# Designs tried in a protein design run: designed miniproteins, single chains, continued (2). Part 90

Each design is a single chain, and the fold is of that chain. pLDDT is the mean over its residues in the fold that is shown.

## One batch from the design tools (miniprotein)

Design m7323
Fold by ESMFold2-Fast:
Structure m7323 (fold): chain A 63 residues (1-63)
Amino acid sequence: MEALKEFLLELAKKYGVSDEEIQELLKRFDENPLEALQEFVKRYGVSDEELLEIQKKVIEKLK
Protein backbone atom coordinates (compact mmCIF):
# COMPACT_ATOMS: atom_id res chain seq x y z
CA MET A 1 0.00 0.00 0.00
CA GLU A 2 1.19 3.53 -0.76
CA ALA A 3 2.41 5.70 2.15
CA LEU A 4 -0.26 8.30 1.37
CA LYS A 5 -3.07 5.73 1.78
CA GLU A 6 -1.58 4.56 5.09
CA PHE A 7 -1.32 8.15 6.37
CA LEU A 8 -4.94 8.87 5.45
CA LEU A 9 -6.09 5.63 7.10
CA GLU A 10 -4.38 6.75 10.35
CA LEU A 11 -6.05 10.17 10.12
CA ALA A 12 -9.44 8.52 9.52
CA LYS A 13 -9.00 6.41 12.66
CA LYS A 14 -7.98 9.53 14.64
CA TYR A 15 -11.22 11.28 13.59
CA GLY A 16 -13.37 8.28 14.56
CA VAL A 17 -14.31 7.19 11.06
CA SER A 18 -16.10 3.81 10.95
CA ASP A 19 -14.60 0.73 9.26
CA GLU A 20 -17.27 0.95 6.54
CA GLU A 21 -16.40 4.60 5.82
CA ILE A 22 -12.68 3.74 5.78
CA GLN A 23 -13.29 1.05 3.13
CA GLU A 24 -15.36 3.50 1.04
CA LEU A 25 -12.61 6.13 1.38
CA LEU A 26 -9.91 3.68 0.20
CA LYS A 27 -12.10 2.70 -2.78
CA ARG A 28 -12.48 6.38 -3.74
CA PHE A 29 -8.70 6.85 -3.53
CA ASP A 30 -8.20 4.05 -6.05
CA GLU A 31 -10.64 5.78 -8.45
CA ASN A 32 -9.70 9.46 -7.94
CA PRO A 33 -7.06 10.30 -5.28
CA LEU A 34 -7.36 14.09 -5.60
CA GLU A 35 -11.15 14.26 -5.23
CA ALA A 36 -11.10 11.71 -2.39
CA LEU A 37 -8.49 13.80 -0.55
CA GLN A 38 -10.51 17.02 -0.93
CA GLU A 39 -13.71 15.28 0.24
CA PHE A 40 -11.90 13.84 3.29
CA VAL A 41 -10.54 17.25 4.34
CA LYS A 42 -13.92 18.98 4.02
CA ARG A 43 -15.93 16.16 5.61
CA TYR A 44 -13.79 15.67 8.74
CA GLY A 45 -12.49 19.21 9.31
CA VAL A 46 -8.78 18.37 9.19
CA SER A 47 -6.54 20.95 10.90
CA ASP A 48 -4.30 23.33 8.90
CA GLU A 49 -1.20 21.52 10.19
CA GLU A 50 -2.50 18.11 9.12
CA LEU A 51 -3.65 19.52 5.76
CA LEU A 52 -0.10 20.82 5.15
CA GLU A 53 1.32 17.37 6.00
CA ILE A 54 -1.12 15.71 3.57
CA GLN A 55 -0.13 18.18 0.82
CA LYS A 56 3.57 17.39 1.39
CA LYS A 57 2.94 13.64 1.05
CA VAL A 58 0.88 14.16 -2.12
CA ILE A 59 3.65 16.30 -3.68
CA GLU A 60 6.30 13.69 -2.78
CA LYS A 61 4.18 10.95 -4.39
CA LEU A 62 3.85 13.00 -7.63
CA LYS A 63 7.65 13.34 -8.03
Scores: mean pLDDT 68

Design m7324
Fold by ESMFold2-Fast:
Structure m7324 (fold): chain A 119 residues (1-119)
Amino acid sequence: AAEKGERAREEGTRRGLEAGGEAGGAAAGAGAGGAAGGAAGGSESAAGAAAGAIGGAGGGAGAYAGARAGRMSAEGAAAAGEAAAEAGRRAAEAGGYGGEMGARGGEAGAEFARAGAAA
């Protein structure tokens, strides 16, 4: 049972390595999109706040996937973490609730990527 799970993870890791740039791109896009949504909706817009929160969560998920994929390459994990951190930074610059959620997602994603690169 355990050996089947490990084989699945090894294959997932290889595919993730090839898609590492895609995961990083998705994270950056999600964060930036959330930030833009928050800014456009203004501080009182529920829709803008929701968009920001979704963007931040997407950023973190992207970095996590990239970190896992980068197990065979620390550079891949680090690059995914940088993309997530940059998406979070852009979200923070937009401000408001969406910006804060995006920043938190990017920071969490960067930490996961750094842990994956160090492992």
Scores: mean pLDDT 49

Design m7325
Fold by ESMFold2-Fast:
Structure m7325 (fold): chain A 72 residues (1-72)
Amino acid sequence: NAQLEADILRAIAEMIKALANILYKKGVISPEELKKIQELVDEAIRKADEGNFEEAERYIKEAIDLLNKAVE
C-alpha cells in the first residue's frame, strides 16, 4: 500500500521537525542546525509525495543523524 507508506514517512518527517523545533526553543540546537534539519525533513516529505520511498527514508535518516549529533 504505497499511500500508507507515504503517509507513514510523512508522519515520521513531521515528528522529526516538531522535535527539532522543541530542541531549538530549549536552546539545545543552533538556528543553523534547525534550518538543516528542516530542509532535510522537507525533502523527505517531497520524496514521499513523489512515491520515492528510498530517497524519503535516506533524508529521514540524515535528519535523525544530524539531530543526534547536534544534541551531543
Scores: mean pLDDT 87

Design m7326
Fold by ESMFold2-Fast:
Structure m7326 (fold): chain A 99 residues (1-99)
Amino acid sequence: SVVEDILEELNRIYKLDPEQQEEVRELLEKYEKELKAAGVSDEEIYMILLEAVEEALKQPSKEEAEKAAKETIEREILVLGFLSLKEEEAKEKVKKLRE
């Protein structure tokens, strides 16, 4: 599972406590489901979610962490779309994530 792979990586780097692990798992599972529904590949989901959680862990509050994760996910999808010359597809994927 992409979620399990990311959690193992984060635990190696950040030494998350059980409460942090549960919060991160819930965030990862929610966004994995949304990204799969939007047609994002498993490899892209891994990269996007890993960066999103790393940015979230830098934030001082849960609210700011959730905002940082969401903004990172949306930005990475748009960047991938731009680089692949599929900008309109990327915009559609971001729109689906916001529903």
Scores: mean pLDDT 76

Design m7327
Fold by ESMFold2-Fast:
Structure m7327 (fold): chain A 78 residues (1-78)
Amino acid sequence: MRKELEERKRELEEEIKKDPNNAEAWFELGGVLFQLGELDEAIEYYRKALELKPSDRIRSALVGVLQVAGRLDEAAAV
């Protein structure tokens, strides 16, 4: 499981290097980081995805990670 997440992380990082405006790649990378327990990094990547492409799916993911991280004021502001 962790090896699959680390491999997916590398793939997504390469996609972002090729196209930094790929909102889906930022969103998926945020999800991988969340599964790895890297909450602050996941929040940064979800925020980047939301900036590039506003969507309810990305907002919901961001709110969820912020709540898990205990950043409740920020979660309420999304």
Scores: mean pLDDT 82

Design m7328
Fold by ESMFold2-Fast:
Structure m7328 (fold): chain A 65 residues (1-65)
Amino acid sequence: MKYSADLYDGKNLVARIEADSLEELLQKVTEKAKETGAILAIVYEDGKPVALYGLTSEKATLLAE
């Protein structure tokens, strides 16, 4: 399965991350959030939105599935 995340700092898409596993994706999302100041991520599985995460510099927190 292919996973991707679109990261937002509020209104603007600031990054897109892709990974082969959800675990790898969430690690990369956390690192990119620290770099960009992103506060939200929409996670996609094979192009379908599957989850919404709140982002801090330390972790991603599941908000909605």
Scores: mean pLDDT 77

Design m7329
Fold by ESMFold2-Fast:
Structure m7329 (fold): chain A 74 residues (1-74)
Amino acid sequence: SREAALLAGLARKEYEEGLEAYKAGDYESAIVSFEGAIRLLEEADALAPSEELRAQREEIRKKLEEVKRKLEES
C-alpha cells in the first residue's frame, strides 16, 4: 500500500538519523531514533506484510541492542 511505503521510507530516515547520532556518541538520541524506526516498520508490516520489512526491522533491532550495550558500559 502507499501508506506502508511511506511508513517504510520514514523508518529509513529515522534509522539513518539514529546511525548519525550513534557515530556522534549520542546513544540516547540513537536509541530514540532506532525505536522510532522499528515502530514505523511494524506499522508498515501490519498494513502490507513483507519479508523485506521484517529483515530491515531485524537489522535495526541489532543496532538498537548494540547501542543499549554501549550505554550500559558507560
Scores: mean pLDDT 86

Design m7330
Fold by ESMFold2-Fast:
Structure m7330 (fold): chain A 85 residues (1-85)
Amino acid sequence: MSIEEKIGAALRIIGELIDLRLEGKLEEEVEELLLKAAMALLESTDEEKFKEALRLLEEAVRLAREGKHEEAKELAEKAIEIATE
């Protein structure tokens, strides 16, 4: 997986977070964790771990959009762990 693919995925997630923030639907703690997870994707050296972390992060963003903040935080933390292994 190229650095360009990683950057593209991270920017896409960040774009979704900006939209949620503009709608007033994103709490600061959730935003910080989701941003950390998006940045962690850039540090991943394993394609399999990157893909798994990305899937978890996409699910976390979906849960945040639904107001399920605790579940979103849990998945974001798991995505960070997988991406940084």
Scores: mean pLDDT 81

Design m7331
Fold by ESMFold2-Fast:
Structure m7331 (fold): chain A 57 residues (1-57)
Amino acid sequence: SMSEWALARRAEAGARLLRETDASLADIARQLGFPSLATFNRVFTAHYGVSPAAYRA
């Protein structure tokens, strides 16, 4: 769906910010327009199979 596509694009933007910046996970979630860090964690993990924290480590 278009909603699934938009979430995938935001997860990909999150992955770039995790690689290219030292911004906190909460700041990245806010910058990408997620309503909470928990929502960002859920969407990112569904797309990449790992949490944002694990992806950065």
Scores: mean pLDDT 84

Design m7332
Fold by ESMFold2-Fast:
Structure m7332 (fold): chain A 59 residues (1-59)
Amino acid sequence: EDKEKIELLKKSVEHLEDLIGKENAKKILEKIDKAKSFEEAVKILNETLKEAGMGTGLL
């Protein structure tokens, strides 16, 4: 179910706190909580990770 998938996604965001910072992680978690579908939650996570520069820094 989407709810269970969203919970797993939240745990992934918590693991990323050290990389993207607590403020970014909190914003993602709040938006994921308000998202009503897993796809929306994934989109939020991906956008924030890109904005944090992880994709460019990890090369």
Scores: mean pLDDT 71

Design m7333
Fold by ESMFold2-Fast:
Formats: sequence, structure tokens, C-alpha cells
Structure m7333 (fold): chain A 66 residues (1-66)
Amino acid sequence: SRKEAEEKIREAIERAGERTPVTGDPEEDIRLGRELTAEELEKEAKESKDPEVKKILEEKSRERRE
């Protein structure tokens, strides 16, 4: 369901935040945070068995990669 996808998006963002190093360069920190968030979203998408949830997570991952 969409609600399940939204919950997994929140979890992915939280995990990415914990992994993101603070380099002292705000622009670099933002880039790393976006990339790590995209990676966590892709991981959740691969592990999801619900096609709807998988599609939403893949979409969000693509949005984070710029």
C-alpha cells in the first residue's frame, strides 16, 4: 500500500542520515545525503515483495539522484 511505501521511505531517510558523514562542507554533506538516501530506497525496493511499494520506492530513489 501507499502507506507502507511512505513508512519505508521514512525508514530509508533515517538510515541514510545515520550513515551520512559530517564533512564540514554543507554542499558535499547534502550531496552525500541524497546519494545515500537513494541507495537505501533502492535497497528497500529490492527487498519489497509488493509491486506497488517497489515502484514507489524506485521512483523516490530516482528523484533523489540528480
Scores: mean pLDDT 75

Design m7334
Fold by ESMFold2-Fast:
Structure m7334 (fold): chain A 58 residues (1-58)
Amino acid sequence: MEQQKEEVMKLLEEADKAIEEKKFDEAKRYLEKARKVGENDPVLQVAVASMWSSFKSL
């Protein structure tokens, strides 16, 4: 459980960096992986959904 939180947070950081670098394909892949890793944690799913919402509004 702790491992999943750390992995999801790391993937979200990588996605954010990719978005800032305009590497949208990489950002999307990181977000998809984060969603999968955090699938069993509702708090992590909210964090992933927030990042996805920000990404889609770009």
Scores: mean pLDDT 77

Design m7335
Fold by ESMFold2-Fast:
Parts: structure tokens; sequence; C-alpha cells
Structure m7335 (fold): chain A 56 residues (1-56)
């Protein structure tokens, strides 16, 4: 094996790992943004869920 081959594979693997982390972060942000962009329906659900939690 050559050092260049090893470096390339290491870089490729690092890029894959970074992409996985980026995708996970993006997914979390999408969920948060979707909740924010969602209609008043979400706010009503939050309010009702709060009341339900108290009633538990």
Amino acid sequence: RDGEEEMKKLGEKAAEDEKKKKEAKEEAEKLAKEAGVNEEQKEKLFYLEGAALYNE
C-alpha cells in the first residue's frame, strides 16, 4: 500500500462520517423547522398536551 492510497481512504471515510453527522443534524433541524413552520395546529397540540400532562 502507498501512503497516498491510505490518505485517500482515510479522507473518504472521514467525509462519510462527517456526512452522517451532518445528515443527523439536518434531520434534527428539519424536525424543528417543520414544527415551527407547521400551522397553528401544532400550537394547539402543545397547549392541549400541556393540559393533558397536568391531568396525568
Scores: mean pLDDT 64

Design m7337
Fold by ESMFold2-Fast:
Structure m7337 (fold): chain A 69 residues (1-69)
Amino acid sequence: DEKELEIAKKAAEGGLKAIEEGDEVAALSGARDLQEIPEVKELAEKAYRAVREGDYEEAKKYFEEILNL
């Protein structure tokens, strides 16, 4: 559980970096991987949807929320 949260935070950091670099494919991949972690699944689904819809500000918000867990 603590290990899964650490993995989630690393993936969320990667997602934020991908958004900042304009790498949509990397951002979608990061959000998808986060969906496999139960503690962050709901936030990850929202981040994935936001990236897919081009709402990068909303996507950053969800990745930041995961980092602050």
Scores: mean pLDDT 82

Design m7338
Fold by ESMFold2-Fast:
Structure m7338 (fold): chain A 96 residues (1-96)
Amino acid sequence: MKKVREAAALYAAGGILAAAAEIERSLGASDEEVAELYLEAAELYLEAAELLKEEDPEEAKEMVEKAREYVRRAEEAGAPRERVEELLERAEELEA
Protein backbone atom coordinates (compact mmCIF):
# COMPACT_ATOMS: atom_id res chain seq x y z
CA MET A 1 0.00 0.00 0.00
CA LYS A 2 1.14 3.60 -0.70
CA LYS A 3 0.58 4.46 2.99
CA VAL A 4 3.18 1.87 4.08
CA ARG A 5 5.82 3.39 1.79
CA GLU A 6 5.02 6.91 3.02
CA ALA A 7 5.20 5.71 6.65
CA ALA A 8 8.58 4.05 5.98
CA ALA A 9 9.95 7.31 4.54
CA LEU A 10 8.67 9.30 7.54
CA TYR A 11 10.12 6.72 9.95
CA ALA A 12 13.55 6.96 8.27
CA ALA A 13 13.43 10.79 8.29
CA GLY A 14 12.45 10.81 11.98
CA GLY A 15 15.38 8.55 12.82
CA ILE A 16 17.77 10.82 10.93
CA LEU A 17 16.54 13.93 12.79
CA ALA A 18 16.79 12.15 16.16
CA ALA A 19 20.37 11.11 15.34
CA ALA A 20 21.13 14.68 14.21
CA ALA A 21 19.85 16.01 17.57
CA GLU A 22 22.19 13.68 19.47
CA ILE A 23 25.19 14.66 17.30
CA GLU A 24 24.34 18.40 17.59
CA ARG A 25 24.08 18.04 21.39
CA SER A 26 27.52 16.39 21.55
CA LEU A 27 29.00 19.23 19.44
CA GLY A 28 27.63 21.93 21.76
CA ALA A 29 24.61 23.08 19.76
CA SER A 30 22.05 25.21 21.61
CA ASP A 31 19.33 23.46 23.61
CA GLU A 32 16.80 25.23 21.35
CA GLU A 33 18.28 23.62 18.21
CA VAL A 34 18.41 20.18 19.85
CA ALA A 35 14.81 20.52 21.08
CA GLU A 36 13.62 21.53 17.58
CA LEU A 37 15.21 18.43 16.00
CA TYR A 38 13.59 16.13 18.59
CA LEU A 39 10.19 17.78 18.06
CA GLU A 40 10.49 17.37 14.28
CA ALA A 41 11.44 13.71 14.76
CA ALA A 42 8.40 13.17 17.01
CA GLU A 43 6.08 14.84 14.46
CA LEU A 44 7.37 12.53 11.70
CA TYR A 45 6.82 9.43 13.86
CA LEU A 46 3.25 10.55 14.68
CA GLU A 47 2.54 11.17 10.97
CA ALA A 48 3.84 7.65 10.20
CA ALA A 49 1.63 6.22 12.97
CA GLU A 50 -1.44 7.98 11.51
CA LEU A 51 -0.74 6.40 8.10
CA LEU A 52 -0.31 2.93 9.65
CA LYS A 53 -3.11 3.02 12.25
CA GLU A 54 -5.57 0.97 10.13
CA GLU A 55 -3.03 -1.02 8.07
CA ASP A 56 -0.65 -2.08 10.87
CA PRO A 57 -1.79 -1.08 14.39
CA GLU A 58 1.22 -2.73 16.08
CA GLU A 59 3.77 -0.76 14.02
CA ALA A 60 1.70 2.39 14.57
CA LYS A 61 1.91 1.87 18.35
CA GLU A 62 5.70 1.44 18.15
CA MET A 63 5.96 4.71 16.22
CA VAL A 64 3.80 6.47 18.82
CA GLU A 65 6.16 5.17 21.56
CA LYS A 66 9.17 6.57 19.66
CA ALA A 67 7.37 9.92 19.26
CA ARG A 68 6.66 10.05 23.03
CA GLU A 69 10.32 9.35 23.78
CA TYR A 70 11.55 12.16 21.51
CA VAL A 71 8.94 14.60 22.88
CA ARG A 72 10.34 13.87 26.37
CA ARG A 73 13.90 14.51 25.14
CA ALA A 74 12.75 17.77 23.53
CA GLU A 75 11.13 18.81 26.83
CA GLU A 76 14.41 18.11 28.66
CA ALA A 77 16.16 20.37 26.11
CA GLY A 78 13.66 23.17 26.83
CA ALA A 79 11.03 22.74 24.11
CA PRO A 80 7.95 25.00 24.48
CA ARG A 81 5.34 23.41 26.76
CA GLU A 82 2.55 24.09 24.22
CA ARG A 83 4.29 22.05 21.50
CA VAL A 84 5.11 19.23 23.94
CA GLU A 85 1.48 19.00 25.13
CA GLU A 86 0.14 19.16 21.54
CA LEU A 87 2.30 16.23 20.41
CA LEU A 88 1.52 14.16 23.52
CA GLU A 89 -2.22 14.69 22.91
CA ARG A 90 -1.82 13.49 19.31
CA ALA A 91 0.06 10.41 20.57
CA GLU A 92 -2.70 9.62 23.10
CA GLU A 93 -5.45 9.86 20.45
CA LEU A 94 -3.51 7.53 18.13
CA GLU A 95 -3.30 4.90 20.91
CA ALA A 96 -7.07 5.06 21.47
Scores: mean pLDDT 83

Design m7339
Fold by ESMFold2-Fast:
Structure m7339 (fold): chain A 58 residues (1-58)
Amino acid sequence: SELADAVAKLVEQNRHLSVEEQEKALGEKLNELKEKGASDEELSEASAAGLAVLSTLV
């Protein structure tokens, strides 16, 4: 989905930050999407995509 792709790209772009800072940025982005009316399914997909990219950075 477009939201999952956007979140995955955000995590990739933030690779220069610490894992803690990346987790914070991911959480803030998911909260922003929720406030803008993203569905629970879209948020679940976006969260999974972001966490999958983040896990490759360890």
Scores: mean pLDDT 75

Design m7340
Fold by ESMFold2-Fast:
Order: sequence, then C-alpha cells, then structure tokens
Structure m7340 (fold): chain A 65 residues (1-65)
Amino acid sequence: MEEKLKKAKEKLEEIKEYFGVKDFRIEDKVIYIELNEVSVTTETAALIRAIGIGFEAGFSVKLVK
C-alpha cells in the first residue's frame, strides 16, 4: 500500500505539471484533485489520467472545486 501511494503521488506530480492541476491530496484511499480554469478537453484528460492512477493504486478519484 505505501509503495502504491508513493507511485500515485509521483504520477500526480507529473499531471500537475502538464494538465493545469492546481492541487491534489490523497486521503483514506481517495485521490482529491483540484484543477485550474482549463478547457473541457484538458479537464477530461486530467481526470482520465487521475482515474487510471487511482485504479492502479486501488484508490477512488474525486474532483474538488
């Protein structure tokens, strides 16, 4: 679990750099992701990647406003 958490954080850092992620946190097997004001296309791409990361780690993903 702890190793999966580290991998998830690393991948989320990458998303933050490229997809307009304002902030993220991982709390009790849930990934919370907050986005900057981005296009619908960029938002969708960020969410798909976050969901993929969550699925691999066994975590849920939630968009935070």
Scores: mean pLDDT 75

Design m7341
Fold by ESMFold2-Fast:
Structure m7341 (fold): chain A 76 residues (1-76)
Amino acid sequence: RIKELERQAALYESISLLLEIAAETSRWLAERTRERNPEVARENEEGARQSREAAEEARRKAEELRREAEELRRRS
């Protein structure tokens, strides 16, 4: 049980990191394309915001799972 919660937490942490990278990449693309393609820049800005929000959700999920694992470990 504890080991499975820790494994799931690690997966959500990895997902969060990937989404953060995606958000940074989208922001970088938005900056690069702002002058030439404002519409594409706007789409990338929105994508960056959504990826950042998803990363935050994944991080919260990982924290919840780690807290559950810690509580179970303390009760053991």
Scores: mean pLDDT 84

Design m7342
Fold by ESMFold2-Fast:
Structure m7342 (fold): chain A 85 residues (1-85)
Amino acid sequence: SEEEKKKKEEENRKRVEDLLKTLERLEETLRKKGILSEETEKEFEKLREEAERLKKEGGSREEIVKLVNRLTALVLRTIGDELDK
């Protein structure tokens, strides 16, 4: 039904908004810790641009999950690289 489609679109929009908030918080945390490299900052910018696209155009749950997984991998890599110093 159209109501179910609207509910899914609204839920996905909220998920993208939560992802954008998480991106901002994580970038600020890494910057505060002094471990946000220029390369990592560019990767965060790419993820933010893709999340903003999904918010504007509408995104599937699968697309949102893929972005969350990419963010998780980026954060773990960034922390791992710092610990290896």
Scores: mean pLDDT 82

Design m7343
Fold by ESMFold2-Fast:
Order: C-alpha cells, then structure tokens, then sequence
Structure m7343 (fold): chain A 76 residues (1-76)
C-alpha cells in the first residue's frame, strides 16, 4: 500500500470522526442526524479506498481527491 495515500486517508477519517463527535456533543436532534451523516460519509470514504486498494490503483492524488470530496460532503 502507498504509505502517503494511507496517511492522507487516515488523517481525513480522523477529521470526520472529530466533526461527528462535535455534532453529537451539541445534543440537538438535527445535530445527531448530522453526526450520523458524517459517520456514513466516513464509511463511504473507507469503502472507496478499499476498492482502489483491491485494484492496486490507490495513489496519493486519488486519496486527496476522495478526502476533499468527503470533507465537502460533511460540511453540507
């Protein structure tokens, strides 16, 4: 596995987990739904990365692209 690509994904996963925790701590029902959406985005990112790893096509560039998409989706 490309270590640089792995680090990019892990950093993004941690950022998404932090965002979900912050929303859960706000305690409103809307914030709880937002936390669940962020957790789903995290899981989708992990699934996409696993697909690229199975193909042998995970690159740092692709990892950054997927990470940016996940973070942008989480900010909606």
Amino acid sequence: MDEEAKEIVQKTVKELEKLAKEYREKGTEEDKKKAEEIEKIRDELVAKVRELLSKGTLTPEKAEELSKEALKEAEK
Scores: mean pLDDT 80

Design m7344
Fold by ESMFold2-Fast:
Structure m7344 (fold): chain A 66 residues (1-66)
Amino acid sequence: LKLSEEQKKALEERMEPVERELVRRYLAGEISAEEATRLSHERLKEEAIKLGVSEDVSAEEIRKAL
């Protein structure tokens, strides 16, 4: 997977508030670590697709490319 610097920056910027909220909910006991990870992966893939990343690319590969 090849991400441009602009795509990396946009993904990190878009995901920062999402990750912050998921960590807050996890620490508050509202969601499990597994649920927080699942929600994070779903949102990351959704935002990556909006930036032109193929839907065939896994959330793990997107994270590795960042």
Scores: mean pLDDT 81

Design m7345
Fold by ESMFold2-Fast:
Structure m7345 (fold): chain A 66 residues (1-66)
Amino acid sequence: MSREQREELAREAEEAARAGDAEKVREIAARLLADTFGLSEEEAREALAGNSPQELVDLARALAES
């Protein structure tokens, strides 16, 4: 995934969080985590299962800034 695509996904996660769409925030964070660490989307979702939507937005931003 390109840096530009990561930044776009992080922006979408912020927009989803503002809209109250917690499922979309989780989906985007899992995709970014999977791409960064070479995990499957299912493995990434399990790794993020304990995180709040706000923590997932913060993670998405951190991964995009890298």
Scores: mean pLDDT 81

Design m7346
Fold by ESMFold2-Fast:
Structure m7346 (fold): chain A 87 residues (1-87)
Amino acid sequence: MPRIEVSPATARVGEDVTVRATGLPPGAKLVWTDRETGNVLAEAVANDKGEATVTLRGLKRPGDYRAEVLDPQGNVLASADFRVEPA
C-alpha cells in the first residue's frame, strides 16, 4: 500500500520540506497541494522502485497542505495532510 512521509516532522516557513511516497504502482504520481488556495505546488511520477519525492525549498506560506498519491486514472491511493508553521 502506498505510504507518504513528510520531513521535517514540524515544517516552518523558509525551510526546505520533502514529501516522499513509497509503494506506488507504475504510473502513479505524488501531488502536493496548498489546501487554502487549491493550487498544486509540486508533482512527481513514481520511479521504477515505486517511489516519488518532491522537495519545496524555502516555503513562503504558512498553512495547511495535502500530499496525495494518485493512480494513472486519478484515483486517490493515499493522502497525508500536514501543516507548515510560521517562522
Scores: mean pLDDT 83

Design m7347
Fold by ESMFold2-Fast:
Structure m7347 (fold): chain A 63 residues (1-63)
Amino acid sequence: SPLDELLARLGELWATLDDLSVEEIEERAKEILDEAKRLGVHPEVLESLQSTLDYMISRRKQR
């Protein structure tokens, strides 16, 4: 399903976080968030997703 594909992308981003540049993470995060919005994901889930993606970016920057 499109949602399963979205979750697979999120999992791939998390698994490869340390191998990606901040710019690459930000670009992939934007793609994931845009797809979630396109799929009409529930607002509370979208907010949680945004927080998770922001955390991933922050974690990578804080090295």
Scores: mean pLDDT 82

Design m7348
Fold by ESMFold2-Fast:
Structure m7348 (fold): chain A 80 residues (1-80)
Amino acid sequence: GAAEREALVARYRRLAEEAIKRAEELLKEGKKEEALLELEIALGLLRIALGVAKLIGDEELAAELEEIIEELEEYIEKLK
């Protein structure tokens, strides 16, 4: 049902946020390559969340996730 898919979106979004937080901590330690890996993991998780949001027809959530993905992609590119 819709509730299970909404929970899945929330779960992948939380995992992505945790990966971004780990990446920020790694950057403070000068571990750029490890930080980039965590950001790429976060990007993958957000793309899965976006796919599920689109499948359930949550246009507002999908738009929000697309914006977050775009910002994260730009941040990753700037760090390379």
Scores: mean pLDDT 88

Design m7349
Fold by ESMFold2-Fast:
Structure m7349 (fold): chain A 78 residues (1-78)
Amino acid sequence: NIKELAKKADSTFKGSNVEQIVKDVQDIVDIQLKEGKYESAVKDLKFLTVFFKNLPNEKTADALEDLRKKVKEQIKKL
């Protein structure tokens, strides 16, 4: 659940957690793409990018925005 992951990151985030957060989000998105939930994957990534940017956590937000761009390119090929 992406919303629960965002709340966990807010309450327990430390500098070294950015890579772990991105990895956990990537795993969830990969499942959504395999299930054909393309619009949900893109919307959830946008939600998390805005969420982390507002905390502020720009490094995590930028990494998630890069992931969103890659997912959009993958969807265009379908």
Scores: mean pLDDT 73

Design m7350
Fold by ESMFold2-Fast:
Structure m7350 (fold): chain A 73 residues (1-73)
Amino acid sequence: SLKEELAELEKKYREAVAAGKWEEARAIAEKAVELLKESKSEQYKVAKEIAEKLNEIGDEIDEALAAGKKPKP
């Protein structure tokens, strides 16, 4: 199901984040958006917004690390 596929992607996303693989985490988030688009889910707009926020958080974490500060979870 879509819910199960999204749960798998969320798990992989967390693993990528824990490993410091931000590019991989971003690709996983984009894959989740693609699945929701293909499913024609009425929740697509909400899920797209969440994926965009995840990308923004990734960028903020990268900026904070570059500034020598660890971002708060």
Scores: mean pLDDT 68

Design m7351
Fold by ESMFold2-Fast:
Structure m7351 (fold): chain A 70 residues (1-70)
Amino acid sequence: MEATDEQKAAVAAAIAPLLEEARAAYEAGDLEAARRLALEAARVAAEAAEAAGALELAEKYRREAEQLEA
């Protein structure tokens, strides 16, 4: 089943600082830093989702991290 609002909020809170840094890097034209921060955010999101019991959401973020790493 899809993640609950509480599980989504927990993931959002965990990655918010990383997403803000990634956005700032992207806007500054530092695409390498933006990509690294986005990858880190995806990894943290997967771990936070798994810890919250949102296994399907965790799998989605793990796949996103793998695509960004490749």
Scores: mean pLDDT 80

Design m7352
Fold by ESMFold2-Fast:
Structure m7352 (fold): chain A 60 residues (1-60)
Amino acid sequence: GLSRAVGHLLAAIGAELEGNYEEAIKHYQEALDVLRQEYGEDSPFVKFVEEKLKELKEKA
């Protein structure tokens, strides 16, 4: 279920709100790996996190 990814997503959001984009990227990458395993590449959850990583890499 989503619970394995939720911890990483919450940590990523927290880091993003603090302006720590490098830490946010690491946590989103960890969440992405879990979401790919649970829901597959074409999941809207995976696509959401991939888009977030693109945005954050432009800021970091």
Scores: mean pLDDT 79

Design m7353
Fold by ESMFold2-Fast:
Structure m7353 (fold): chain A 63 residues (1-63)
Amino acid sequence: AEAEAERLVAEAREALAAGDYRTALALAHKAFQLRPDSEEARRLYLEAANRDPALAVAFLGEL
């Protein structure tokens, strides 16, 4: 769980840097679900959502 959350955070960061906001949002969201108190997962999630708010709303609505 801990190692999994760290891996998801790292992958979300790479996706965000690549401009893949949908993948970054999905990975950060999963990491946040595993570690709700993770400031890094939360920051990545919000950053991805802020880059594409419409995609974030659609993504959450389909989860």
Scores: mean pLDDT 72

Design m7354
Fold by ESMFold2-Fast:
Structure m7354 (fold): chain A 79 residues (1-79)
Amino acid sequence: AEEHYEKGKELFKQGKYEEAVEHYRKAIEADPDFAEAWYNLGKALAQLGKNEEAIEAYVRALQLDPTYLDAAKALNELL
């Protein structure tokens, strides 16, 4: 989980958003309760213009951690 999450973050910093999405999805497959991975998946999906999928990912992050202010802010920007 952590290895794919870190690789996803590296790829996101390089602007490789589709590759970042794939690694974040693998991190979530290993740990579905990984709120930070759901949040970062949402950010990468939003960069790709996949706003509906990004909203779903941010909602998942907030369901796992209702105090996740960054996810709440990002969700509000897409609604």
Scores: mean pLDDT 85

Design m7355
Fold by ESMFold2-Fast:
Structure m7355 (fold): chain A 78 residues (1-78)
Amino acid sequence: MPVRYLSTKEDVEKALERFRKSDSPVDVVSNDPETERAARKHVEGVDGLIPRDYEDTYSTLTRDGTEVHHHLALKVRG
């Protein structure tokens, strides 16, 4: 499954648009709390997307030398 590190609202919108077309799950990982909050608000308007916290080995991931502070998993139900 593709994991995408999103840092802007535009990145979140593009990821969700691709998800709507292909139904591919998307993990949204960001070091910016505003971006995570925007992602949560955005998915509330998308049927079939379930935001959830991800509890596994990804909790301490880094991206291009940057520490990740937030993690949001988006997945279609069934």
Scores: mean pLDDT 46

Design m7356
Fold by ESMFold2-Fast:
Structure m7356 (fold): chain A 60 residues (1-60)
Amino acid sequence: EELLEHRFLTAAAEVMLAARDKTPEEIIKLAKQLIDVKKNGTLEEAAEFARELAERLRAE
């Protein structure tokens, strides 16, 4: 669980870094998506979602 939480936080940080050039409103939307996935799913699902989101943002 500790390892999964670390994976989620690392991926979430990468999402925020990839979104640094976006508007505050878009950044808030991304943060809400990360919060919602962590709240409503497992830590493994949240970590996977954050990883995929960071990859999509870096591909832009």
Scores: mean pLDDT 78

Design m7358
Fold by ESMFold2-Fast:
Structure m7358 (fold): chain A 56 residues (1-56)
Amino acid sequence: SDEEERRRRLAEELRQLAQEYMAEGAKANDSGDVETAQRLFARAGEAQARAEALLA
């Protein structure tokens, strides 16, 4: 049960991290830094995928 609770907390942290990466990526894109935006969006996708894997 402690393992399950730990996984849920990690998944929540990863989801928040993904949202932060998406927000920073959008800001970079708005400023014309497309390369930084693409890197941040990729990291957001990775964080989201890891969160989903923990809850599978």
Scores: mean pLDDT 88

Design m7359
Fold by ESMFold2-Fast:
Structure m7359 (fold): chain A 87 residues (1-87)
Amino acid sequence: SEREKKREKILDFLNKAADEIGLTPEEKQRLIEELKKYFEKHPDIDEDTALKYLKQLIVNIVYKREGPEKAEEAQKKIDELYKKYKS
């Protein structure tokens, strides 16, 4: 279905962003679980809103582990990946 394809694309983006940022396998798995729960609560959520939510989750993980400077670097990398995703 179109809904499944959309969710798969967002999960692919998550995997690419997590790998680029250098998230641990455990952090990546938690992120996948949180995103799946978000989709269950918001089944008709649009791609842009879902990707913004995902960005905030990743940036928050980096902020907690490495602080604000590394979180800002992560945000910039995710924004670059997001531009490529939308092209």
Scores: mean pLDDT 82

